# Ledger of designs, part 54: designed miniproteins, single chains

Each design is a single chain, and the fold is of that chain. pLDDT is the mean over its residues in the fold that is shown.

## One batch from the design tools (miniprotein)

Design m1864
Fold by ESMFold2-Fast:
Structure m1864 (fold): chain A 70 residues (1-70)
Amino acid sequence: SGPKEELLAGFRKVLEEELEKIKENPSEEKLKELKEGAERFIAELGKVDPELAAQLREVYEELLEKYEKE
């Protein structure tokens, strides 16, 4: 696995773990912080690697939609 694959996998894992924690102990503040952090990371990455940033955006939107449907 390359650095880009590791970054994508790490992003998914961290976001899944944090969303699961918020699901078990709901906090609007923590959810807002998580969303803001993820959005900033994607935006900054998009300045240097727009393709990878788009992949992170897809993961982010997928996981948020799954969280909101549960």
Scores: mean pLDDT 85

Design m1865
Fold by ESMFold2-Fast:
Structure m1865 (fold): chain A 106 residues (1-106)
Amino acid sequence: SDAAREAVWDELLAIYDQVTAEDRQKYLDLLNKMHEAGIYPSTSSDEQIIEFAESLGISREELYEARRELEERYGIPVSLFEALVGLYLGDLDKGFALDFVLSRKK
């Protein structure tokens, strides 16, 4: 199972590499600001995330549309960006991040 999970993670990272640096960085910047405010996608409610985005001038509709556009354009779950920020900041290990992404993709 670990080898299969690693293969899925490698496939997701290969797809992530197709995301433009601009699209990737904009979403990662939002997630980093959320983390600095103590809002973590893995443990915070969608309502807390939306309210925080609205405090930055990002409407609920704009947030949902941005997530949808990334998923439709690249064929990856937006939860992958959330997992990568958690890994980068040391909040998540690779196994937890993969489980989080796979649970959201279902």
Scores: mean pLDDT 63

Design m1866
Fold by ESMFold2-Fast:
Structure m1866 (fold): chain A 104 residues (1-104)
Amino acid sequence: MTPEELEMLARQSEFSSLVLRKAAELGEQKGLPQSVVDHLRQASDHLKKASEYAKKGDYEKALEHAKLAEKHINQAIKDAEEAGKSDILKESLEEAGREVRAAL
């Protein structure tokens, strides 16, 4: 991976971390199940670590944490579907993405 690709991975992971943390906050306020909120928070924490490792040039550790984040995201989606709250999860993610973009 080039230094430019590592910087891009770091920025994307940091952005996604902020979006998922905000989505967990908004989703909790909108009545998402606690399991969904917890998985979004765990995914956010792993993406923050992925960004930190990417900034250090540790591609292998960055990917490891990105994969852990993906597992938590997939579980949040599944839990939201089982609870009939997929629309609320989608709205929370879209709103979080808009707010984080406006703050950057």
Scores: mean pLDDT 89

Design m1867
Fold by ESMFold2-Fast:
Structure m1867 (fold): chain A 91 residues (1-91)
Amino acid sequence: MTFELEVVGEGLGLKEGERIVVSSEDSAAEIAEKLGISEELAREIKEKLLKAESGDYIDVGLGRLLRGLSDEEAREHGELTGSAVLKVTKL
């Protein structure tokens, strides 16, 4: 599976509107390099991505899957946590 991750909440060196493509075949190290995060956090995010549906979000700093939010609600969540928030699209 391939995922397009759009930065909707800016943080952790990720800028709003950036799009990052990750594959389920990517290692945690490859995802860490793509997102500019630790390999530990990338492993957690990879596990969440395998369970994610299009329109879900990932809080990068918490390694948390967010569901049922609008783009505005997801951005507000990121502002409260001080983290980047990525919108998930399955390709």
Scores: mean pLDDT 85

Design m1868
Fold by ESMFold2-Fast:
Structure m1868 (fold): chain A 97 residues (1-97)
Amino acid sequence: EEEVREERRRLAEEHEQIADDYANKLRSLAVKYAETADPENLPRGKELGARAAEVDPRYAPIVEFAAASATKEQLPEVEKLADKLIEHLRRARELRA
């Protein structure tokens, strides 16, 4: 039924909105952490960006930038937000398939 398709689309849109909220949190952290950037985080940032790109390439740059801007102590918070972002993007993709 069309109702089932509309419900799936609505749920996908909700997950996309949640993903955008996490992306905005990552942007805020990247700006806040800019003064404390640690080059040793760059490889981990690239790994997280690659994971995001597998689901939605549009979000890879902000994930990479947030990780690159963080210190070693701040990186776990960035990783947690990135994981939540990727989770919701993956769910949205599944619902749109």
Scores: mean pLDDT 78

Design m1869
Fold by ESMFold2-Fast:
Structure m1869 (fold): chain A 81 residues (1-81)
Amino acid sequence: SLYEEALEAYRRALGLSAEEALALAREVAKQDPELAAMFDRVEATLRAARVSPAALRAYALLFLREMAEHLSGRPPVAPPG
C-alpha cells in the first residue's frame, strides 16, 4: 500500500542526504498525480527560497510522514508550535 511505501521511505530517508530523501519522497508521491504535483510545487518553492539542505531534508521527511498518516486514515499531526 502507499502507506507502507511511505513509511518504509521515511525510515530509509532518516539516514540519507537531502537530495536522496527528496528523491524517495517524489517516488512515493508519483503514486498519486495530485500529490506529485503538490510535491513538485513545494520543492520548487523551497529551492527558490534557498533553504538549507537540512531544511530540505526535514520537509522530505515531513511529507513522507504526512503521506503515511493521511493514507492510514489518521489526521495529520501538526508540528509542535
Scores: mean pLDDT 77

Design m1870
Fold by ESMFold2-Fast:
Structure m1870 (fold): chain A 83 residues (1-83)
Amino acid sequence: AVEKVKKYTEEVKKILDYLRENPDLSIEEAKELKERAQKYTDEAVRLAGEAGPEANSYAQEAVKYADEALKTADEIIKRLEEK
């Protein structure tokens, strides 16, 4: 359980890093990455609730990475929608 929460946290961080490294992403790609970050974070939080306090630290990191990823994706989408 803890290992799976850690893996989802790592996936969210990878999405954040990718968004930061690729500001020229399409609107569609940015939306897909935003959805994936939220999905992985929701799974990490859900599994951490079952795994106990050690897993909660990883889930909290996932939430923080997801918040940044969602903001970064929203900025990309907004910039592209303005042409």
Scores: mean pLDDT 81

Design m1871
Fold by ESMFold2-Fast:
Structure m1871 (fold): chain A 61 residues (1-61)
Amino acid sequence: MEAGAEAARKALAAGWGPAAAGAYGVQSTINVGGGTPEDGARAAGTVSEAAGRAGLQLSRP
């Protein structure tokens, strides 16, 4: 859910790495709405893509 993605974005702003921020977003999504792991995976995917666009891409290209 959107709340998970927002939680992950705040974690990124606080200096967390994308993977840790994504995990936090997933947990937040599951706890708040009782969402499925699939819902959490979608939120984590959004965070990863946003981090990539912000220039946090660490591996290739």
Scores: mean pLDDT 58

Design m1872
Fold by ESMFold2-Fast:
Structure m1872 (fold): chain A 59 residues (1-59)
Amino acid sequence: SVSSVTSSYSSARDNMDRMRSMYDRTRRTGTPEDAERYKRRYDGARRRADGIRSVISSM
């Protein structure tokens, strides 16, 4: 439903912002390996949010 999709989008956006913050922190204070891991997580979270947004925009 629209309500469920909107809730999923909000969660995906929050997760994306969180992963971005973790990536920014780890690339400055962590190991290169940890930074790469969080970059991949951020990229995944961004793709997920974009996918959900596409579904919402088609409704």
Scores: mean pLDDT 81

Design m1873
Fold by ESMFold2-Fast:
Structure m1873 (fold): chain A 67 residues (1-67)
Amino acid sequence: MMELARKRLEAGRRVAEIADELEAAGVPEREATALALIEVGRWLLEHEPQFAALGEEYIAAGRALLA
């Protein structure tokens, strides 16, 4: 429970950082947030498989924003 809560806060902060950088580069807010979610989710699946469920959740949320 505590490890997942900590990882969710850490991953959420990374999503916000990436989304802010993309928006500063001219990407619209919705698309920037979607791309940031997908990037962080894919990174979790590749490097931290113990958080695969969170990674899949983030990818799904990002894809939903792009639909």
Scores: mean pLDDT 84

Design m1874
Fold by ESMFold2-Fast:
Structure m1874 (fold): chain A 78 residues (1-78)
Amino acid sequence: MTVEELERNAERFEQGARLNYESYRLNLKLAEKYKTELGDERLYSSYYTAANINRSGYEFSRELAERWRREAERLRRE
């Protein structure tokens, strides 16, 4: 794999991480609203679960992006 391919893959996962983090924050706000203001336990649980899924996606994509960046840097030295 070329440096350029590794950098493109890193950028793709960086974008995925950003989108997952934005969804995570939105779902947390909705969960909190349904728990505190509206008292809807079912919707609270639903949005909280969605937030946790998005958080996992964020962490996974961020870690992969970092690994692709490190690999690109290593390959540039070879």
Scores: mean pLDDT 85

Design m1875
Fold by ESMFold2-Fast:
Structure m1875 (fold): chain A 83 residues (1-83)
Amino acid sequence: MSEEEAEEIARELAEQVYKLTGDKELAEEILKLLLETARRMMAAGILDEEVVRDILEKVAGYAANVSIEEARKLGEKLIEEAK
């Protein structure tokens, strides 16, 4: 998977959060977190599309339903486990 493809998934997930919540500020913070998570995955050599999508979907869901801070921690854990 390319960085561009991972960024597209991040934008799609953030748009879905905006559509479901109506909260633009939350959607923008989630997009920022997902782009950071995608870049960390690329840097770690995680290039498999299914793995990248699964991690981004889990982080986005956790950010929307729990918190941005807890979702960041989840992303770090999932990236470490995927190495």
Scores: mean pLDDT 84

Design m1876
Fold by ESMFold2-Fast:
Structure m1876 (fold): chain A 101 residues (1-101)
Amino acid sequence: SLEEMARAVERDPRARAALENGVELATYFAEKYNDPDLAGALTRAALVGPRAMAEGKSVEEWAKIARETARKWGLPDDLAEAVAYAVRGELEKAKEILDKV
C-alpha cells in the first residue's frame, strides 16, 4: 500500500499539496510548542491522508478523517480543525489557528 499511496499522491496534485501542508503544519507545531507528544499526534493525523487517497477517498473525506484522527489522539478541537484546513490547502489559516493556541 505504500506504493499505492505514492501513486495516489503522484496522480493528484491536491493530495500531494495536502500531504505537504500536513507535514509542514506538524513541523511548525513541533518547533513552536516543543511538545513531541502533541507533534506526534498531529503528524499521525496528517499521515492518514495518503491511506485515505489510496482507498479512493476525496480530499474532503481525507480532511474529515484527519480531524477525527487528531481528536482521537488527544488534540483539542481547534488543533484538529487546523489539520483539516491544512489538508484542504488552507495552510495559512491552519497556522493562524495554531498561533491562537
Scores: mean pLDDT 70

Design m1877
Fold by ESMFold2-Fast:
Structure m1877 (fold): chain A 95 residues (1-95)
Amino acid sequence: MPSLLEQIRAEIARARERARATLPPEAVAIFDAGLDVTLEALEAGASVEEAVLRGVARVVALMRQRRFSPEVQRAIEDLLLRLYNRLAALAAAGA
């Protein structure tokens, strides 16, 4: 059985692939930056909740700087929410 961290890495990889299929390239870059922050926090020993919140904060900050359309913002938020719920479920199952 893969470790919790290996399962989370797999979910993050799937989220990146979904973003590349769905979002414009500039939005993909911001989404990837947020996921990088989440993964770095997890590898440093942060809780899943803390790591997700750090990643979301990074994405929100970058979105504010670039002022994407409401449609693109909602697409990013939907992808983050789906990933967030999946990571929370994995953490709960692994506890």
Scores: mean pLDDT 83

Design m1878
Fold by ESMFold2-Fast:
Structure m1878 (fold): chain A 72 residues (1-72)
Amino acid sequence: LDSLSPEEQREMLRAIALAQERVLEKFPIIKDLSKASEEQIEKAVEELLRTVEETASPRVAAAIRALAERDL
């Protein structure tokens, strides 16, 4: 995410790590993405984005959401 400052990038990594931990508890299937359906991956991504919005600043959350919408 080319527009984020180094501090925002660190916040993004912490938010992703926290969200990933929470999502893995709710959706263990994503530990093995080769076995996960597209629907299961989409639900996991939706929960990840929701968790990021709760824990990260609006700017960082918006950047992560934009990346997910473009690449996923």
Scores: mean pLDDT 71

Design m1879
Fold by ESMFold2-Fast:
Structure m1879 (fold): chain A 95 residues (1-95)
Amino acid sequence: MVDIINETLEEIDKLIEELRELGLELSRTLPLRDAIVKLLQEGQKRLDEIEEKTRKKLREAGASDSVIDRILGLLHGYFLSGVSSVISEVQKEHS
């Protein structure tokens, strides 16, 4: 279980880095607001894919639905923290 959580955190870290690169590129071609909206939409789509994959792995490892929901909630919070950092950086680079 811990290995599944650690693997998922690594996938989320990779997603955050990819979103940073995407956000900087989008900010060069779009108004800042539109760049942030597109960044959040892409990030949410890709996070949903990671969460479904992780849900399946946790269920196969014998985790209960309540435990899975708590873990995914924590991982979602971790992602939101990382995305907030990305948005801050994109705002600075756009200025």
Scores: mean pLDDT 85

Design m1880
Fold by ESMFold2-Fast:
Structure m1880 (fold): chain A 92 residues (1-92)
Amino acid sequence: SLANSTKVTSVTPGLPVLMMTDEDAQIVRDFLLNKLGYSEEEAQAIAEVVKGVSLGEAFMIMVAEISRKRLEGPSRRAMESLIEAVRRILAE
């Protein structure tokens, strides 16, 4: 997807980047635990990684984890759940 906003406002010195919050990191942790079958330690480690990145980067990390399981039945449902979670975060 390409951002198509051609209106540039120079009054704002920086672009507001949607960053993963602590609550967003908990969503990722729960997703990995309940949908991908990761251990609590593995899910927490990945959640801490995504906590420090943009939503887009976090989405790509989660897509890579699902892709690693080659979209088998459980992974396909996990992908659908991930898309819904990202959609909810973007709606805010």
Scores: mean pLDDT 64

Design m1881
Fold by ESMFold2-Fast:
Structure m1881 (fold): chain A 77 residues (1-77)
Amino acid sequence: MDEEFERLKKELEEAFEQIKKWMESQGNTEINKLLALYQLRLLRDYLVEKAREMGLSDEQIAELEAHADKLIEEFLK
C-alpha cells in the first residue's frame, strides 16, 4: 500500500517536471501556460481516480491532492 502511494507521488512529480520542461521548450506564452495548466489538472484528476481504484485510504488520497495542488501553485509563480 505505501509503495503504491509513493509510486503515484513519484509519477505525479515526474509528469509535472515533464510538462514544465515542455512549456519551457515551447516558449513562455499565455497559451502554452494555459495548456500546461490544463494538462496538470487532468493529470491530478487522473492520478486521484487511479489512487481510489487502487484502494488507497482517504488520507493518502487527500495527501496526493494536496501535493498536486502545491505543485500547480508553484508552477504558476
Scores: mean pLDDT 78

Design m1882
Fold by ESMFold2-Fast:
Structure m1882 (fold): chain A 81 residues (1-81)
Amino acid sequence: SKEELEKRAKNMLKTLEEELGLPKEVAEKIGEIIKKLIDSKTKEEAEKYIKELNELMREEKVSDGARNVAMAMAKEILEEL
């Protein structure tokens, strides 16, 4: 459900900050894109936000571990659409 996805997204962001050492500002930017992804009405909108998420993580030089966690969440959201 959307509520379960939102809860998992919040837990993911906490993991990125507290366990994977991601700066709060970067985690917040990821959270904004994930929220837009959850709120997507079409698969095409979701794919656009997944692309934006990948570009953000590349530009911010996010670690492989943090990228894998964020992308796993993005894929789960896409599968629920």
Scores: mean pLDDT 85

Design m1883
Fold by ESMFold2-Fast:
Structure m1883 (fold): chain A 80 residues (1-80)
Amino acid sequence: NLSKNVRKAENNILSKQYKDLLALEHEETKRDLELGKVDEQLSKQAAEANAQELQNKVTAVKKETRKTLERNLLDALERS
């Protein structure tokens, strides 16, 4: 029965190798998902930063325009 014991040992080793391979595949999948999340976060942060810069520029232009309109109205009233 030595032959049967050798085959059982071989089958156990192969089963362990297969389980180890599946574990590595799961680890790679998890790593890829985490990398995807990081890339999404960085893209969102860049978009938000650009949006804020644009909003700051628009706000500055609106402030300047209001001052110009106020000046023009005062000038018009003085000439009336």
Scores: mean pLDDT 70

Design m1884
Fold by ESMFold2-Fast:
Structure m1884 (fold): chain A 72 residues (1-72)
Amino acid sequence: MSAEEQAKKDALLHQLRIAVYEHLLSQGLSREEAGRIAREVVAALEPTFDPATPLEELVRRGLEVAERLLAA
């Protein structure tokens, strides 16, 4: 992966983490739980992540992962 592709990937993963975290806070989770789940979502998606993936699609997938983690 090029340095440019890596930087774009890191920026998108950072935005994913923020979006999931803010969504979970809006659902009434504590900062501790929201932060834990947001980190788990990023860790789950990072290995298969394509830097060309639209942020909207990445956030949609992240929210699905977060819902599964909350159901466990």
Scores: mean pLDDT 80

Design m1885
Fold by ESMFold2-Fast:
Parts: sequence; structure tokens; C-alpha cells
Structure m1885 (fold): chain A 81 residues (1-81)
Amino acid sequence: LLDRLSEAQRAALEAALEALQAALDAEVAKAPDDRALVEEQVRAGMREAIRLLLAAGIPAEALRAESAPSARALLEELLAE
């Protein structure tokens, strides 16, 4: 995947992944005892990361091929609307 992206698309993907990891770490630090809240924030972060990747020009088909089942479900939700 990464080897076939333009430099701009690769930078956008790396930035999105870094932002997602930072957001997850921040939410875990705020509410370590509230698993449901953390899980909901993670899902929201994943949706935003997928949206950013699509906006950066990464084709949906490439994301489908590389995505884990949970991420693929979120991708299909975004593409349906």
C-alpha cells in the first residue's frame, strides 16, 4: 500500500495514523476506567482517519484490500452515505 502512494498521500496517511494514535492515548489517559467511552472515541477517530485518507486521494478499493474487518465496516458506512 504505502509503496504505491504518492509522497503527498503517504504523508497524509502517516499524519492521520499519528493523529489517531495520539487521540487514543489522550482518551485512555482521561478515562482509563470507562472502556465504553474509550471504545466510542476510538471508533470516532477511526472514522475521521478513513475520511482523511479518502480526502487525500487514497482509493476506497485500496483501503478495502488492506483494512481489518472493523475498519472495513467503518469504511463501508462512510461510503454508503
Scores: mean pLDDT 66

Design m1886
Fold by ESMFold2-Fast:
Structure m1886 (fold): chain A 99 residues (1-99)
Amino acid sequence: SDEAKALNLALLITSGIRYLRDKAPTLSPEEREKLLERLVEAVRQHARYYLGLDDETIEEFAEKVREIAREAIEKGLPLSEVQRRVMELVNEALEKKKK
């Protein structure tokens, strides 16, 4: 179901952001940026093939995920807040697909 796909993608993204947040103090700025770009690229692939989004929607979605990840690293956002924001983004992307 679309709800199950949304939840699974949101949990995958949240887990990736958790990993980056927890590892950020042990990584160089270059290593952080590389891991963030790998997360964002994985998000693009899943949004394309798992949700069937168009290129414009994928890029908008990926950019917003990058923003959440950076804020989580810089401000130490609680995982519950990260998960809520990610779920909102995934649901917004699915609603845009229904047009």
Scores: mean pLDDT 82

Design m1887
Fold by ESMFold2-Fast:
Structure m1887 (fold): chain A 66 residues (1-66)
Amino acid sequence: SRQPLSIREYGERVGLDEELIEKLEEMVKKKLSVQEAAEIMRKEVPEELFTRALVAYAEYLKLSKD
């Protein structure tokens, strides 16, 4: 099914906590590219969670085509 998942659902699927999911929601609201989001995540997200957060964000944007 092509039912679009929210960025929150993508974050939950990769095991992100509420604080990181809220950061991803703000990045989506600001229409940040994957590259722009990655720069913020390098500063604000723990290194262990960086790849998971970036994958969730990239997959969401890929499906939204925004």
Scores: mean pLDDT 77

Design m1888
Fold by ESMFold2-Fast:
Structure m1888 (fold): chain A 120 residues (1-120)
Amino acid sequence: AVEEVERRFFQAYVDRVLAGELVTFDDMIALLEEMKAATPDPRVQDFLDIAIELVREAARFEAEHHEPLAALFGLMVGLSTAVRLLEQGVPLDEVLARALAAMRDAAERVLATIREIDAR
């Protein structure tokens, strides 16, 4: 169920981008909150809570560094990590902590690569 929710979220994002819309992190949070309100499944709600926190962290990263590609790549890694850990039955607090760490690590690596290229 959680993997299908992640896929539905990404499909909605892609559909809006292909329609010519500028989709912000605030737009992503609004969509995730709407999805959470629509689901009676507590496991899906738990994933959506984690996803909202990951998007908030990605938004903070973008606001601080002005690098949307690094923030988006980090978010993708964070969400994929959260799905994997939830499917493995890892406790919710550990899932959030590890997904945030994976997201930050990925975003920082992409940011470092962009800055290295720009310095050449």
Scores: mean pLDDT 83

Design m1889
Fold by ESMFold2-Fast:
Structure m1889 (fold): chain A 100 residues (1-100)
Amino acid sequence: SSMKKKEEEEKLIKELAEIIEKTLREKLKTKSFVDAINEALAEGVKYLDEKAPDLPFEEKQRLLAKALKEALEKIREELPEKDHPTLDNTLESLEEALKE
């Protein structure tokens, strides 16, 4: 059913967002915001390749974008003010990319 597929997608996005958030928090201690995002996305790709290897590339990118958006929204208040313009631009780009 369509509901079961939605539940599976929501679970993957939640698990991805948690991995991305954890990686961002760890990497932001020693790396730039952009480098931390790149490393968090690499961990997300690795997770999807292990958990859902048969998903099309475009679908994996969509799930990663949604998960990254959720993770960034959760850490927003913990980021230095200097990184907020880059964060806001990233969130806007993700929102635009997720529109059909």
Scores: mean pLDDT 82

Design m1890
Fold by ESMFold2-Fast:
Structure m1890 (fold): chain A 85 residues (1-85)
Amino acid sequence: MAEVERILRLADTLKRNAESFIESAREAKKKGNLKAAQMALEYARGAVESLDKLRDELRKLGADEAAEYVEQKARHVRELIAEAE
């Protein structure tokens, strides 16, 4: 189903973007820029919310395995955010 493939590609992009924001937050903290670190983590949290939405769309399509795959990505990003806080 082309829609499932589209959503999975979006989820992969969102995960990579979130990981990039988390790395930016870590670098900002090393430089003492706490405001920049906070903003980067807020962008990463936004990516998690988008992943949760894509997971729910996949469940509505009956693509339960794909939804679990996206949930695992969201969980991993949440763990990285918690470690970076």
Scores: mean pLDDT 87

Design m1891
Fold by ESMFold2-Fast:
Structure m1891 (fold): chain A 95 residues (1-95)
Amino acid sequence: SEKDEARKLIDEIRKLLDDFEEGKLSLEEVKKKMEEIKKRASTLPDPEISQQIITLADLVVTTAELYEKGDYGGARLLRDQLLKMIDELLRELDK
């Protein structure tokens, strides 16, 4: 279902954030993988779900960029908001 595909994309986004924070992925690898996720999300039939997933992918890239430039305070604030958005979207998909 579209909801199952959306859950898979959100799970991949969270995993990429975790892998970046653990030093397993570079910023360039995160950007490349998020671009691929955004392309997959754009094929979802519900434009609202598609746009929410694209927004999450963009926010992960922004969070990673803040870490790379040493803005740890900004990165942590955005990360906390991002994790909340992921949890809220997953709950909406379970309805």
Scores: mean pLDDT 88

Design m1892
Fold by ESMFold2-Fast:
Structure m1892 (fold): chain A 107 residues (1-107)
Amino acid sequence: MFDEEGYEKLKEEVREGNLARAPSEEVREMLEEIFREIDEEEKNFDEDPELSSLKRAALSTIALLLLTDSDVELAREYLERLRNAKTVEEVRKLLEELEKLLREVLK
């Protein structure tokens, strides 16, 4: 499920510079791409609410991973995998992988 409150908090932390380290230009450009795709997925909500919500949740998790580990290549890989995902099951699997990675990085 898309965490709207978490997404708003993430945008605020990026904007206010409350991150432990200021993002590099490369990380910031990747975050802007992810935020743009989250906004585009909102347009698809009326057609498939479950798929749209899961894709937005996965995109938000990719952004959180990128802010935590600054691994632009990993973020790009998951973004491409998410773009190729066509079913709820494929997106759910990606989201589970992303959530597991986020938990490991936050330890």
Scores: mean pLDDT 74

Design m1893
Fold by ESMFold2-Fast:
Structure m1893 (fold): chain A 83 residues (1-83)
Amino acid sequence: SAMEEEIKKGIEKAAEAIRKAIEAVRNDPSLRPDFDAGLEELEKTDNLDKEKVYRALEEGEKAIEELVEEVKKKVEKLVKELE
């Protein structure tokens, strides 16, 4: 359905935004305070695993991919529960 396609695109966009944000911070440490502030707000909603975000920042590509896949699964679960 059109709604399922829209949801899939939304999940992919969210995952890509998270990947880009982490890569941006890894490439420019001056962005870290703003990133940490955003992460603290997301932690209040229990939508991100802060430890995995920090692991992705430290370890890079593999840890980023693991975090992105976990976020996709969590968003898919939340979307299915709201239908």
Scores: mean pLDDT 72

Design m1894
Fold by ESMFold2-Fast:
Structure m1894 (fold): chain A 62 residues (1-62)
Amino acid sequence: MAPLDDPEQALRDARENAEKAIEYEKQGKKTESARFSTAAALQLVAAGLPEEARRLIKEVEK
């Protein structure tokens, strides 16, 4: 798997991780939520989308 050159695939993977993070946030598991939001952010940064990565972290952190 090499989504580094495909921001669309990286965004899809990041969105799945972000959904996990939101689910854990709703359960009060902030550590798990942060872990998954970080994974999503790293995927987006690798795809050249750092702004989107910042947005995902901020949305979950709220």
Scores: mean pLDDT 71

Design m1895
Fold by ESMFold2-Fast:
Structure m1895 (fold): chain A 106 residues (1-106)
Amino acid sequence: MDLLRDAASAFRAAALNMEKAKEIARQGGATPAAEYMEKGSEYARLGAEHARNGDAEKAVRYFRLAAEYMEKGAEIARQSGVTEAAKYAEDGARFARLGAELAEKA
């Protein structure tokens, strides 16, 4: 079943949004937000790696951690007035959650 492949594909969409969120947050001076977003990106990468290796349980765990860190980054970015970074981080979190859902069904 291609659910783990679909989870890894959801990571690509997450990674693109997370990368843009970090860049905008750093340019806007929201350094703490960028740090949470960087951790979220690391967890999403680990989730994708475990999904590719067929480890659905670890993939779910790491994708959920990625979403949590991106949501924290988005909150801090909004408080700092960098709302565009928050939007990309929220989209990244949404794709990370999709990755977790797909891996959980695998």
Scores: mean pLDDT 82

Design m1896
Fold by ESMFold2-Fast:
Structure m1896 (fold): chain A 63 residues (1-63)
Amino acid sequence: MEKDELLEKARPILREIYESIFDDPERAQAAVDRDLERMKQLPLDELKKNFEALEKIYETLKS
């Protein structure tokens, strides 16, 4: 499903974002897992918007 592909792409992005926020890698992993579970419940259109927002955050972190 398109949704599964977006979730798989979101995982490494969320990991980098949360690892930059939390010093504790276990806390970062828990936050990633929580957000992925939340995103799984979104309709595809909302998931796409959330993914675009994540990409913008990630670009900001890399710059």
Scores: mean pLDDT 79

Design m1897
Fold by ESMFold2-Fast:
Structure m1897 (fold): chain A 76 residues (1-76)
Amino acid sequence: MEEELELAEKNGEEELERIKKITLEKLKNSSKKELEQMREVIDKMIEELKKLDPSLPIVQLQLKMLEELKKEIEKL
C-alpha cells in the first residue's frame, strides 16, 4: 500500500509535469486575452483544490503546478 502510494505520487508528478509543459507551450503562443482567461481558470482551480484535503500528496502537487503556471503567465 505505501509502495503503491509512492508510485502513484511519482506517476502523478510525471503527468503534472507533462501537462505543465504542454500548457506553457500553448501560453507562449497565446494572445493577451487568452492569457487573462487562463489566469482566471488557474485561480479558480487553485481555490477548488484548497477546499480539498491538503494532506493529500496529489493535492499538493496540483497546487504547486498551478502556482508555477500562474507565475509563468505573469512573466509573459
Scores: mean pLDDT 72

